# Designs tried in a protein design run: designed miniproteins, single chains. Part 16

Each design is a single chain, and the fold is of that chain. pLDDT is the mean over its residues in the fold that is shown.

## One batch from the design tools (miniprotein)

Design m567
Fold by ESMFold2-Fast:
Structure m567 (fold): chain A 78 residues (1-78)
Amino acid sequence: KLVEKAKEEEKKGKYEEAGKLYEKAAEEAEKRGDLDKAVEYYEKAAEAYLKAGKHEEARKMYLKAADIVARNISEYVP
């Protein structure tokens, strides 16, 4: 649902809205324990925010993805 809407907003050039939708999708995936999807959606949110010129929000999304990877896929990566 959220991911499909985010892709549609991207096609319309509404990158900030797409980023927000991917961010919410990532949070929901993380709550479900679907960490691979959470990482994927945080990375997509970061890319959408970069296209929107929202560099601070993009940085936050990349850090969230990196934190999940470090904790659950590759330990000892800060």
Scores: mean pLDDT 80

Design m568
Fold by ESMFold2-Fast:
Structure m568 (fold): chain A 72 residues (1-72)
Amino acid sequence: MELSPVERERIDRLVEVMKAIKEKNPDLSFEELLELAEREVRYWGQQAGLSPERIERLVKEFRERLEKEFEK
């Protein structure tokens, strides 16, 4: 259930990218940002040959990470 170092690094990078996108696009809703983020994680996971269960774990981790970063 734990993320590998490679998966952890990828999630960290994607979180920073999403933060930058939101900062440059203030009209973009959090829901829209989250949808983009989830699609990116799923796409990357499929390209990396990860199992569906592993991909959903990455999506969940990324969602939780983004929610914490953008929490008021």
Scores: mean pLDDT 76

Design m569
Fold by ESMFold2-Fast:
Structure m569 (fold): chain A 55 residues (1-55)
Amino acid sequence: GALLETARREFERMLADGVPTAEIVARLQRGLALAKAKGDEEAVAFLERQLAALG
């Protein structure tokens, strides 16, 4: 869905731009809260996997 595509694109851009890991984690956590609130299971699964990989 659109939320998953937005999250994936933003994550890739943050990595390319050299955004600090702590800021990436904070942004992914906010995205996860939004995805859960919307019931977007695909976005939740993606964001949880990225957070696990960074933690």
Scores: mean pLDDT 82

Design m570
Fold by ESMFold2-Fast:
Structure m570 (fold): chain A 65 residues (1-65)
Amino acid sequence: DEALENAVINAIKEKGEIPLDDLKAGLRRYFEQQGLDGEAAANAFIDRLVKEGKIEIKDGKLIPK
């Protein structure tokens, strides 16, 4: 979902960092509402953004590249 991806990236850029656990919790709830395995879907979403070089994980926090 490009809209979700853009919203997440923009939130990280605006705040400078977001705790990984907070974003995972939010994404988990979102995907569970869509009838998916929220934990697996949240992890896959974050992994994709990291692999695409759009975000970075440091010290349990998400930061912009």
Scores: mean pLDDT 81

Design m571
Fold by ESMFold2-Fast:
Structure m571 (fold): chain A 86 residues (1-86)
Amino acid sequence: GHMEIKIEYDPERDEVTITVYENGKKVAEVRVRRLPDGTYLIERPVGEGEWESLVESPAEMDELSRDPEKALQRAIDEAIKLYKEK
């Protein structure tokens, strides 16, 4: 099917949302959210209003929080994986 990836930045929440669509229907979503301490969380939805972290280790958290481009690329990769799993 036809795949689209949309990236949206919300400056009020300091949050990037990556959404994957197939034939116009949303099939995957991942967000990168900046916390008040300056760290980044990469999260996937697990239910309505519920999010689960995709960052596994303190070393990975430190690397991604210091490099927004790596955090964004990781989030895009995770969104594509979610699409491929369905």
Scores: mean pLDDT 72

Design m572
Fold by ESMFold2-Fast:
Structure m572 (fold): chain A 58 residues (1-58)
Amino acid sequence: KEKAKENALKEGKEGLEETLKNSKTKKIEDVKEVIKVFGEEYNMPEVEEELIKLLEEL
């Protein structure tokens, strides 16, 4: 896999874990918004899909 995609996934996953840890009352919709913004920033739909999958497995 491309290192750029791997780096994006790693940073996205870490950001998700931090968001979930700091937001005891966070609704799934709020976390999905973070994923959407991250996906738009990297302009990689595959990364957005992978992050959503990781979020659902957390």
Scores: mean pLDDT 65

Design m573
Fold by ESMFold2-Fast:
Structure m573 (fold): chain A 70 residues (1-70)
Amino acid sequence: EEEEIKKLIDEYVEKLARLAGLKPEEQEKVREILLKLAKTGEIPEEDRRFLEEIVRKAVENAVARGEAAG
């Protein structure tokens, strides 16, 4: 169901936004890319690289915050 897929994507994007400090525009782009991937099973190379960059930033920020919290 489309609503169920959108709900899962929204939850994932909210987690990424908190970890990576995503702007609303970037959050919307991630939602669109994930929804496209969920519906078609494929995304353009540029969209895949964008997601990889966002995930990398989220991981880097999570590590930095973990060190700062000590």
Scores: mean pLDDT 76

Design m574
Fold by ESMFold2-Fast:
Structure m574 (fold): chain A 68 residues (1-68)
Amino acid sequence: MSKEELIKEAERLIKEAKNEEQRKKAEEALELAKNAKNEEELKEAQKKLIEVETDLGIEEIEEGVAKL
C-alpha cells in the first residue's frame, strides 16, 4: 500500500471511529503515514491502521451503524 493510500484509509477510519480510542488510534496511524520516510515506517503505519480496523469491525458488528 502506498503512502497516499495509507493516508486515505487512516482518514476513513477517523471518520468511521465511534469512540475516542478508535479516533486517537486512527489519528496516530495518519500521523505515522504522513511522516513516513521509508517502507519500514509505512509498514508501522499500516500495522496501526489494521489494529484500528479490527477494533472498528468489532464495534460495528455489535453496535451497528445508526443513521442520524
Scores: mean pLDDT 71

Design m575
Fold by ESMFold2-Fast:
Structure m575 (fold): chain A 55 residues (1-55)
Amino acid sequence: SRAARRRARRAVARALVARYLEENDGEFDPSMLPALARAAGVSVATVSRALRELL
């Protein structure tokens, strides 16, 4: 379903953001937003929301 695909991509986005934060001691570079969005197949807004939820 569309909801399942959206949830899966959001989960991938959260996992990528979490890994980036772990590798960078909780520091986030805003210039990475487009790169992470492309890698997860989501919008920059979705990555920003994931970042907010993890911080």
Scores: mean pLDDT 81

Design m576
Fold by ESMFold2-Fast:
Structure m576 (fold): chain A 66 residues (1-66)
Amino acid sequence: SVATLAMAAALEAVGLALEQGRDLKIPVPTSPEEVDAAKARVREHLSPEGAARLEPLFDRIREALA
């Protein structure tokens, strides 16, 4: 389900941030606007590599919620 994918993406972002010694909180997105906000936080707080890894998951979630 899209909810499961959104939860997985949020948890993956938190996990990647923890690997970098950062405490990042991302709520599970439930709308396209919340996906955009989550992507912005990921770009702000993670490495470009980490952000790029999560981009396809967030894009898929955004399309499903649109």
Scores: mean pLDDT 78

Design m577
Fold by ESMFold2-Fast:
Structure m577 (fold): chain A 84 residues (1-84)
Amino acid sequence: SSVAATSREGSAELGKAMEEALKLIEKLKKGSPEDAKAKAQKLIDDTAAKVAARAQTEEQKQAAKKWGEQGKEFITKYVEALAK
């Protein structure tokens, strides 16, 4: 169904955003780990919002929102681990 196709496309876009966020942290951490974290979290938020906006069901919208929240928490932990 189109709903299922949109969900799969959204999942792929979210995964790609996480890869780009981690890549961004690796490139920017030399200057400022805090700035790298903020930019990576913004990318996660922006992508989650776009996927949520395109969601056909409330469940898919909530899933995208939850992914964004979990993704930002993951980025926080990832940057903290790199600072060690």
Scores: mean pLDDT 76

Design m578
Fold by ESMFold2-Fast:
Formats: structure tokens, C-alpha cells, sequence
Structure m578 (fold): chain A 73 residues (1-73)
């Protein structure tokens, strides 16, 4: 169950993040916050939602930093 919930949360966060990336990282972070909020309403998945949400946010921030570095060059 925990593994299945983690996979589902990761998929949802990736989908929300990917859609937002087309319009910018800021919108992606807002989309991830909404998804995390929905998943956190279930006590059984709250911990998984928080962990996957943070990991996905860190990945988006890292991608934004790389893009900024390339633009600065």
C-alpha cells in the first residue's frame, strides 16, 4: 500500500508539474501545492504526499537554476 500510494502521488505531482512547466516554474509550484493539499487530506497518504511534493519541488527548482545559468552565460 505505501509503495502504491507513493507511486500514485509521484505520478500526480509529475503530471501537475509538467503541465505547469509549459507556463513557468512558478505556476508549477502552485499546481504542486494544490495536489499536495488534496493528498494530505487523507491521513494514510499525508506523509507520502509531503515527501513526494518536496522532492518534486526541489527538482523543479534545480531545473530553473540550470536554465537561469544557461541564460546568464
Amino acid sequence: MKEKLEGMAKFAFDAAGEAGLRTGVERSLKALDEVTKILAEDPDSADVAKKVGEETKQELIRRAAERARLEAS
Scores: mean pLDDT 66

Design m579
Fold by ESMFold2-Fast:
Structure m579 (fold): chain A 64 residues (1-64)
Amino acid sequence: SLEEEIKEIEEEIERIEKEIEELEKKLEENKDDPELVLELEIEIGMKRIRLGVLKVVLERLKAK
């Protein structure tokens, strides 16, 4: 159902936001490691793109 799809997307958004928070904390703790910083920035960037896509999908579902 539409309500189930909305709930699943909201739960995925919450999970990704938590993952980004944890990765940002790791980034702050490892600023002196350029290779790790690059890897963490790439992972955070990919998760932020996914988050943006999910938010657009959620808005479209709520508009129905």
Scores: mean pLDDT 87

Design m580
Fold by ESMFold2-Fast:
Structure m580 (fold): chain A 75 residues (1-75)
Amino acid sequence: MMRKEAEEKFKELVEKIKEAYKKGDEEEVKKLQIEAYELGKELVRELARRGEISEAEAEEALKTYEAQIEKLKKE
């Protein structure tokens, strides 16, 4: 269930990012991209909790997403 919920939320975020980009709203695009990475972190944690990925894989993915979020916040 969580995977399908995350996929639907991600699809909604992608549509919102496209809309914001079309309107030239750079701050909204940045905000939505951060939300997409945060959603990715939630999905990774859920996959690790269920044993679908290893703890090492989860740690690497979370580190990568956190780095992208920090990069967006600094811009």
Scores: mean pLDDT 77

Design m581
Fold by ESMFold2-Fast:
Structure m581 (fold): chain A 62 residues (1-62)
Amino acid sequence: TVREQLRRAAEAARRGDGEAVREALLAAGLPEAEAERIAAWVDTGDPEAVAEHLEHLAEVTE
């Protein structure tokens, strides 16, 4: 489900794996530009903040 893909992206973000974040976000249905932007955010400085953001999105997704 979309929620499961967002949780997978959060887990990948905690590992610092931007490529896995990108793949999971694309599988969740995010546009490529947004998936690339969020994946790059993992590389540029705060993987924990990215993971928390993605976990929040998963919580509000049905």
Scores: mean pLDDT 79

Design m582
Fold by ESMFold2-Fast:
Structure m582 (fold): chain A 50 residues (1-50)
Amino acid sequence: MQYYTVKKDDTLESIANKYYGDSSRWKRIEEENNITELKEGQKLKIPNLV
């Protein structure tokens, strides 16, 4: 697992693409962090895919 600090104009999809190479995995990040919205400066826990 690793952490990512959300930057301006980031989306869950763009972060998923950055770490997994697949933007469709954005829901995995959402579920791990139990979030309903994304805010600049938020620290996200990025789970490893098994």
Scores: mean pLDDT 78

Design m583
Fold by ESMFold2-Fast:
Structure m583 (fold): chain A 55 residues (1-55)
Amino acid sequence: GEGAKEGVELSARESKGPNAVELAEKGAKELLKEGIITEEDAENMIEGARKGAEA
């Protein structure tokens, strides 16, 4: 959901590192495999991390 994107964006902004996107991708993929989040949530987390890292 949108909240997942916002949370990851904020976290990525604080880290300000390109690694934030890679960590978000790995985390989202693991959570998706475990059934904790939806595919849409995983995409939102990754996009939020990219946006946060750019800021």
Scores: mean pLDDT 68

Design m584
Fold by ESMFold2-Fast:
Parts: C-alpha cells; sequence; structure tokens
Structure m584 (fold): chain A 71 residues (1-71)
C-alpha cells in the first residue's frame, strides 16, 4: 500500500508539519480534545493528499497513517 515515503517531497513535508503541530496540540489535551485533534488532522491530511493528486483511496490511507502516528 501507499506510505508517506511514496509521496512527493513537498507533500510529505506539509503532512509532516501537520503531524508535528498535532503532536504539540496533544500535550495536555483532554481525551475529548485529543479525539478532535485527530479528526482535524485526518481531514487536513486527506484534503492535502487529494490536492496533491492522490486518489480517494490513497488519500484516506495517508490520512489514517498520519492519525496513527499522532495517536
Amino acid sequence: GITLDDLPEETKRQIEQLIEEAKRRMVGASPEERKQILRELAREVYDLALKAGLSDRDALTVAGLAAQEVA
């Protein structure tokens, strides 16, 4: 399946920046806030991947991978 390493370098960097920001937001967050942060991250990564030309399936896959890295 697709991984973050299969993405164009610029798209990979943008996703890595979103992951880093989500990790920062998770520090001190409540369980409810953590769920919101993960949902927002997945949506932003999905939209970014689609904009970069990925299929819906591949965009969903990378969004899931990004959310798993933060969770």
Scores: mean pLDDT 85

Design m585
Fold by ESMFold2-Fast:
Structure m585 (fold): chain A 79 residues (1-79)
Amino acid sequence: VAEQVAEDLRALAEDPALMAEAREALAKSTNPNHRELLGLALEGAEAARGKSEEEVRRLAEELVEELKKKIEELQAKKA
């Protein structure tokens, strides 16, 4: 799935309209958990700007790991 995330990060980083939509979604979100997850995705997309294919793939792998940890933390806090 990291390959798909790398494609999504590149598409988001190269498309200002998609970045604007993602930022609007973050601004409209009142759920702190949703805001944290969207924030991580936006940071990943910004970091992907101007990077090579290989570097974007590494960023996607790191983002997937960070999202997994964050989801686990959120699930643990829920209990």
Scores: mean pLDDT 71

Design m586
Fold by ESMFold2-Fast:
Structure m586 (fold): chain A 88 residues (1-88)
Amino acid sequence: SPEEEAVQLAKEVAEAAKADNLSQAEFVALIKALDNVRTSASVVEIIRDLKVVGAQFPQAKKTLAVFNHFFTTRPAEQRVAVFTLFKK
């Protein structure tokens, strides 16, 4: 379900953020910057949007790798549903 996938994404993101040594403030800023990712767009556009976010957060390598995998391996409707629940 999208709810179960959102919980799993949150766990993977939390572990990656800890491994990247992100502060709470840096993590909040990163999640806010991800609102600029066009979650329903083509994979090519998402990769471009994630590259822009990555340039702002060079230390968040493992955290951004989790999001890159999430956004590039799922159909658009599933990405929108899961990411909306994740941000809630």
Scores: mean pLDDT 86

Design m587
Fold by ESMFold2-Fast:
Structure m587 (fold): chain A 64 residues (1-64)
Amino acid sequence: MKEDEELWREMVEALTEAARLRLERARAAGQAPSTSVSVLNPTNLSPKEAKELAREELERLRAE
């Protein structure tokens, strides 16, 4: 149904907006992202890696 596709879009848009707000808030606060990989890499993630991390989180939510 097309309705399912619209729900998909709204969900993706909401998640994207939430991720954007998170990244913007973290950037404004100057705080490092909290991830397991940061245990090995003490430096802050680059903007490119932060974007990819958000994409992976979106895919994880899609799998649920």
Scores: mean pLDDT 55

Design m588
Fold by ESMFold2-Fast:
Structure m588 (fold): chain A 84 residues (1-84)
Amino acid sequence: MEELEELQKRIDRLRSAATAGARAVKRLHEQDPELGDRAVRAFAEQIRLWADVYPEQAKEAAREATREVLSPELHARVMAAIDA
């Protein structure tokens, strides 16, 4: 029972972190497209690191957060970077 509660807390933290990362990508892209490109790569790398432990949850959290926060074009770029 404690294992399921701990897993849920980790998933909730991962979702919050994915949303924060997506918001950072949006802000940096609006300031400078080159900084935005670097933010896309950094976010994708972070998601891949989380996907080594929670593959389905990490990718879904990233997809959901970027779909909500980013433009469709920037969302597609982030998802392509994660799959690269």
Scores: mean pLDDT 81

Design m589
Fold by ESMFold2-Fast:
Structure m589 (fold): chain A 74 residues (1-74)
Amino acid sequence: GKAEEALRAGEEGKEEHVEPLIELLSDPDPATRLAAARALGRIGHPRALEPLRRLSREDPSPETRYEAAHIVGI
């Protein structure tokens, strides 16, 4: 599924995966959003910084908010 694809993209660490992973941060499935946030954290690309900051403030899942906050250092 999308969550498993996001995790694989994070494992590969390729810059080409950054934009598709940012799109997955708005997925209706909380497992997919969490997986995408973790994948972006592993890649560490600056383009993900503002999307992850927004996720840390606005996501309905407390776990996803906490993970995103941890990744961006807030």
Scores: mean pLDDT 85

Design m590
Fold by ESMFold2-Fast:
Parts: structure tokens; C-alpha cells; sequence
Structure m590 (fold): chain A 90 residues (1-90)
């Protein structure tokens, strides 16, 4: 199903993120968002893209993707904390 395919892309991206393959992880999350924009995993994909961009030192992009994650999931406490932390460091 589309939901199972979206979940698989999220899991593949997360595995790559854990391996430090940051650009490859971002590409998996982008594929999820482009192919399955209405999936329940899009908010998590945006949040994980924010994490990957932060690890790459791309703080403006990290901020953008944490904000996108919070627009879809306003109750994500981790995204709120990381967004405020980046704003204080910029």
C-alpha cells in the first residue's frame, strides 16, 4: 500500500541517518514527501530532514524543516526544543 511504501522510505532514511549518510537520508525523505505527500509520515520526514541538515551544519535549512514538521505536528516537543536551540545559536 501507499502507506506501507511511505513507512519503508521513512525507515530507510532513518537507517541512513543513523549511519551518518546524511545526504542519502535526505534524498529518501524527499522521495517520501514527493511521492506520498498526504501520508502520516510526512511530519516525521520533515523533522528528520531538519536533524540531517543540522548535522551537516546547514542551520537555516534545519530551522526551515523543523518549522515544516511543527506545522504538520504542533505537539512535537523535540522539534520545538531543537528549533528554539538553533534560534539561540544563530
Amino acid sequence: SAEEEAKQLLEEGTLLLMQGKLEEAIEKYKELIEKYPDSPYVADAYFNMGLAYRLLGKYEKALEYYEKALELDPENEEAKKLLEKIKKEM
Scores: mean pLDDT 89

Design m591
Fold by ESMFold2-Fast:
Structure m591 (fold): chain A 67 residues (1-67)
Amino acid sequence: GKELRKEILRLIGEILRVIGELFDIELELKKPLSEEERKKLEEEKKRLEEELKRLMKKLEELEKKAE
C-alpha cells in the first residue's frame, strides 16, 4: 500500500527533474551557440529523452501493479 505510493511519488519526482533539465536545454539551444556547444547540448538532450522514456515505462508498470 504505502510503499507502492512512495515509489510512484519518487518516480514522478525523477520524471519532473528530467523534464526540467530538458526544458533548460531547449532554452539554451534557442540562444546563439557555437557548433561544439550545440552538438554537446543536442547529445545531452538525447540522453535525457532516453532517460525520460525509461522512467515513463517504469511508471506505467507500477500503475499496472496498483490495479
Scores: mean pLDDT 83

Design m592
Fold by ESMFold2-Fast:
Structure m592 (fold): chain A 64 residues (1-64)
Amino acid sequence: MEEELKKKLLEKEIELGLLGIKLGVLNIIIRREGPTPELEKERAELEKKIEELEKEIEELKKKL
C-alpha cells in the first residue's frame, strides 16, 4: 500500500519538475520576445497544471 503511494508521489513529482522546466523556458521566451496573448495563455495553462499537481502531491503526502 505505501509502495503504491510512493510510486504515485514520485511520478507526480517528476511531472511537476518537467512542467516547472517548461514554465521556466516559457518565461525566458516571454522576457525576450515580450508578452503576447498566446504566450500568456500557454503560461496560464502551465500554471494551472502545476497548481493541480501540487495539490495532488500534498494529498498523497498526507496519506503517507
Scores: mean pLDDT 82

Design m593
Fold by ESMFold2-Fast:
Structure m593 (fold): chain A 59 residues (1-59)
Amino acid sequence: MELGKKATEAYRAGDYKKAVELLEKAYKEEPDPGILESLAKLAKEAGDDKLAEKYAALA
């Protein structure tokens, strides 16, 4: 989905906040376990272990 691609690009540009917002928006519009998995990965790479575990448990 396009929101997921934009989130990945934002993260690659170092815009962690925008990447999270885009993925959260995508999940609100069309809930998909793949988005939760992406959020868990993103949070882990950003150093937010608690957030990563929360999203992983939700998926």
Scores: mean pLDDT 75

Design m594
Fold by ESMFold2-Fast:
Structure m594 (fold): chain A 66 residues (1-66)
Amino acid sequence: SLEETLRRLFDEIGRLRRKAAQQKLSPEEMSKLIRETRIKGLEEALKVSTDPETQAALKELLEAVK
């Protein structure tokens, strides 16, 4: 579902933020990683989704984060 996809993506971003902080990444590097993670997560969800409403919502979210 869209909700499960967004929750997993949120969890992954949280893990990346903690790892980036430990690795002392710059704010710019962290921002780039978060953006790339959002795009990839949404693209993967779109590939496996067969529900037209979910596909439309994912496409709109993907456009918003690009």
Scores: mean pLDDT 77

Design m595
Fold by ESMFold2-Fast:
Structure m595 (fold): chain A 107 residues (1-107)
Amino acid sequence: AATQLAILVSTLSAITSSAVTSLDLSSLGLSGAIPAAISAIAALSALTTLDLSSNQLSGAFPAAGTFAGLSALTSLDLSSNQLTGAIPAGTFSGLPALTTLDLSGNA
């Protein structure tokens, strides 16, 4: 689950880190926690859209600064997962270009 997402993201980051502008990981049955996998994605500084919707991602929202490497990100979709708890202060700090954030359909 978290290991699967982390391996996928880490592998993608290693081969295309500066070239990837869109990443659609929706509806892939991904499960487990986000924090480690998003840290690997932080190398994708050209990424403008990230879709992780309609998976089974669980646990707490990632810690402050986890998204800081994604300075070009304009759209983040984490909807229809199983994320729990309060969003920590500063979780989305470092996303100056972010215009669309969807957290709907979580626990």
Scores: mean pLDDT 69

Design m596
Fold by ESMFold2-Fast:
Structure m596 (fold): chain A 81 residues (1-81)
Amino acid sequence: SDEKLAQAKDAIDRAIAWATGEALKVPEEQREAVLAAMREMLRALTDSLIARLKLSPEDAAELRAYLDERLAAAEAQVRAA
């Protein structure tokens, strides 16, 4: 449902904002390791949200695409800093 998908997207946005803030606190030479850990954590969160909210295959695909787009933007932001 649109409500469940919106809830899942909000959870991802909050997690990305937190993780991006944490990545920016570490020295530049450690950021790639933090970005790798962030990516793994956020993929696990996304899989958990899909399972718990019982998202349709279509909504699950949209949520994964949303994660990939938002992750790419966050990683670019961290690398530019």
Scores: mean pLDDT 87

Design m597
Fold by ESMFold2-Fast:
Structure m597 (fold): chain A 76 residues (1-76)
Amino acid sequence: SDANIQEAIEQIDRAIELARKYLPRADELIELMNQLKEAIENKDWEKAKEILKKIQEMWAELVEEDPEAIERIVAA
């Protein structure tokens, strides 16, 4: 929804901050989140869907590699 684009951007900014704080090797994930933010601001939903899929795949790998980092994020 167009009415919620600003809220979506704020949520992505929060996710980037949490990843930066609790995931020491999340540089690629943070880059993808910034690209997702740009795609949403431009209303490029095709690109946003593609980036979101990459974020989900990378998140799954991070959960497997460092489950304690995920617990720190959930606790925050």
Scores: mean pLDDT 75

Design m598
Fold by ESMFold2-Fast:
Structure m598 (fold): chain A 115 residues (1-115)
Amino acid sequence: SAAERAEEAGRRGAEAGTGIGTGEGVALGGHHTGVGASKGGPKGAASGAGAATAGVGGYAGAVVSGTDKGGGMDAALGGEAAAGGGAAGGGDGGKEGARGGRATAEGGREGARRA
């Protein structure tokens, strides 16, 4: 089914996360973790929204990649960075970003274990 293909593509992409997905996840996750932790309130909410975008971006970047042993671990690192940024940013945006980051990290680790 289309849903089954989408789920499989997501896992495969996470296994072979690109430098784009990983680099953006790490950079934006780190930034929003710092800002969210030190500047809660309105800034925390804004950082959470940015982290949500990063989480989705990391996941999507991983989905676009081919399958590769090292890519899976790179996707896991990027996903974890995005999840951390989302959690630190707070609000609904942060929650969404954390979810996307965790999904990417989970897929990347499962892929790396299979490789």
Scores: mean pLDDT 46

Design m599
Fold by ESMFold2-Fast:
Structure m599 (fold): chain A 93 residues (1-93)
Amino acid sequence: SELDKLLKELVELDHRYPQATPEERARLEAKRSELLKKIDEYVRKNFTDEILKKIEEALKNSKAVLGAQREQTRADIAELRKKFEEMEKKKKS
């Protein structure tokens, strides 16, 4: 699926990041931000708990990238999950 491709690319980039030069890191960060945006758009169109779980697992496997960028990405995904849970509650009421 499109999501599986995006998640695989994200993990692959994160594995390359620790050994990259500063110039390469800037390019990897730009690509990572683009991938995260595409993942966000996909999740917003396809509201399933299974999709959110796949993204959370991919982020766990992306431990190669340490610090603020990883933490920000996790925060963004957690926010999407909360929004999804609120939307599900509204559908059941």
Scores: mean pLDDT 67

Design m600
Fold by ESMFold2-Fast:
Structure m600 (fold): chain A 75 residues (1-75)
Amino acid sequence: SFNRDVALSLIYAEAAIFELAGEEEAAALLRRAGEAAEAGDIEEAARLVREAYEAAGEPELGERLARRIRELLEE
């Protein structure tokens, strides 16, 4: 539960940061990633995190965050 709560907090915090930065597509994809994570769909959550950061022009950061989110949700 704690690791899941950390993953969700991270996803939604990043969504809020992208929203404040005017990256509305990335923010929307991250909110969808949070919803997938809440539903227990780890693969969909990781995929949406990658897509969000790719939309924001940060694909390498997206890959690192998606891997970390997967690790947290699997435990």
Scores: mean pLDDT 86

Design m601
Fold by ESMFold2-Fast:
Structure m601 (fold): chain A 65 residues (1-65)
Amino acid sequence: MSKEVAASLRIIAAAIEAGISVKIEYSGETLTVTIEEFDPEKNKELAERIREIAEEMGLKVEIVY
């Protein structure tokens, strides 16, 4: 399984657990994740989790709010 696919699945799982909608776009070695959440605290928690997943997988991530 590619790192990008594995990271995307982990991000989707984290978003589902948090009850937050996300959009993921893949371009080369970079994942662009759009977080559709109005609560800044929930948004921050998910953003931190997304960054952790990307770091573990050796991928760059750009988070859009």
Scores: mean pLDDT 79

Design m602
Fold by ESMFold2-Fast:
Structure m602 (fold): chain A 55 residues (1-55)
Amino acid sequence: TPLEAAEARIRELLAQGKSPEEAYFETLLWLVDEQGLSPVEALKIVDEAVARLEA
């Protein structure tokens, strides 16, 4: 699902040494550009993925 893909991408970017802000922003752009989500939908997915990763 887009949520699981967003979680995986955030984890990958953090593992590469990106800051949380950079990882979240790059994941949002990836969801819009490659997954075809609207910016509003991508923001909701990133927000949910962050909440799940911090739980």
Scores: mean pLDDT 83

Design m603
Fold by ESMFold2-Fast:
Structure m603 (fold): chain A 55 residues (1-55)
Amino acid sequence: DELEKLKKEAEEAIKAGDFEKAGELLRQLERAGASQETIDELENLGVRRYLEMNA
């Protein structure tokens, strides 16, 4: 499942602090038909992670 794979890769990129890669994967998820809820969840995860690393 392409959506499941992309979601997993986006979560791993966020965990690694690779926000550039995470952003590209979020765009791919949106193009592949991921729900807005899924996109919002990953964006919120990325924002929280970014703030943790830059606090």
Scores: mean pLDDT 81

Design m604
Fold by ESMFold2-Fast:
Structure m604 (fold): chain A 68 residues (1-68)
Amino acid sequence: MLSREELDAVKRAAIEYLEEKKPTENISGEELLSELLKWAKERGDEKLVALIEKERAELERRKAEQAA
């Protein structure tokens, strides 16, 4: 799980991405993280890339726990 500061950084990046790219309203959280990761890599933001990868790993773990 991301810390409050890490989550805030990812949230800010997501808002900036959405305002710049204006993707469709049917984007899921995991799809948004995938798009945001690609965008962060293109910008060379290594810190953001690491945070997104960490959140993706946590989301994958939660999905596994939900499928009982």
Scores: mean pLDDT 72

Design m605
Fold by ESMFold2-Fast:
Structure m605 (fold): chain A 58 residues (1-58)
Amino acid sequence: MPRTVVITASLDSSTTVTKTVVLTDENYNKEAAKALEELSEAANEVLEALRKALKEAE
């Protein structure tokens, strides 16, 4: 069962970061573990982008 997760973060409309992760149905346990790690990394990238934008908005 293909599933899609989209992570989007926006700061004052000047900074927008979007990450898309697609999950496939081949091996749920292995794919789920990998997908969670990829989602965590993508979320951290979005947070880092927001931190940099906040620092620039000083």
Scores: mean pLDDT 66

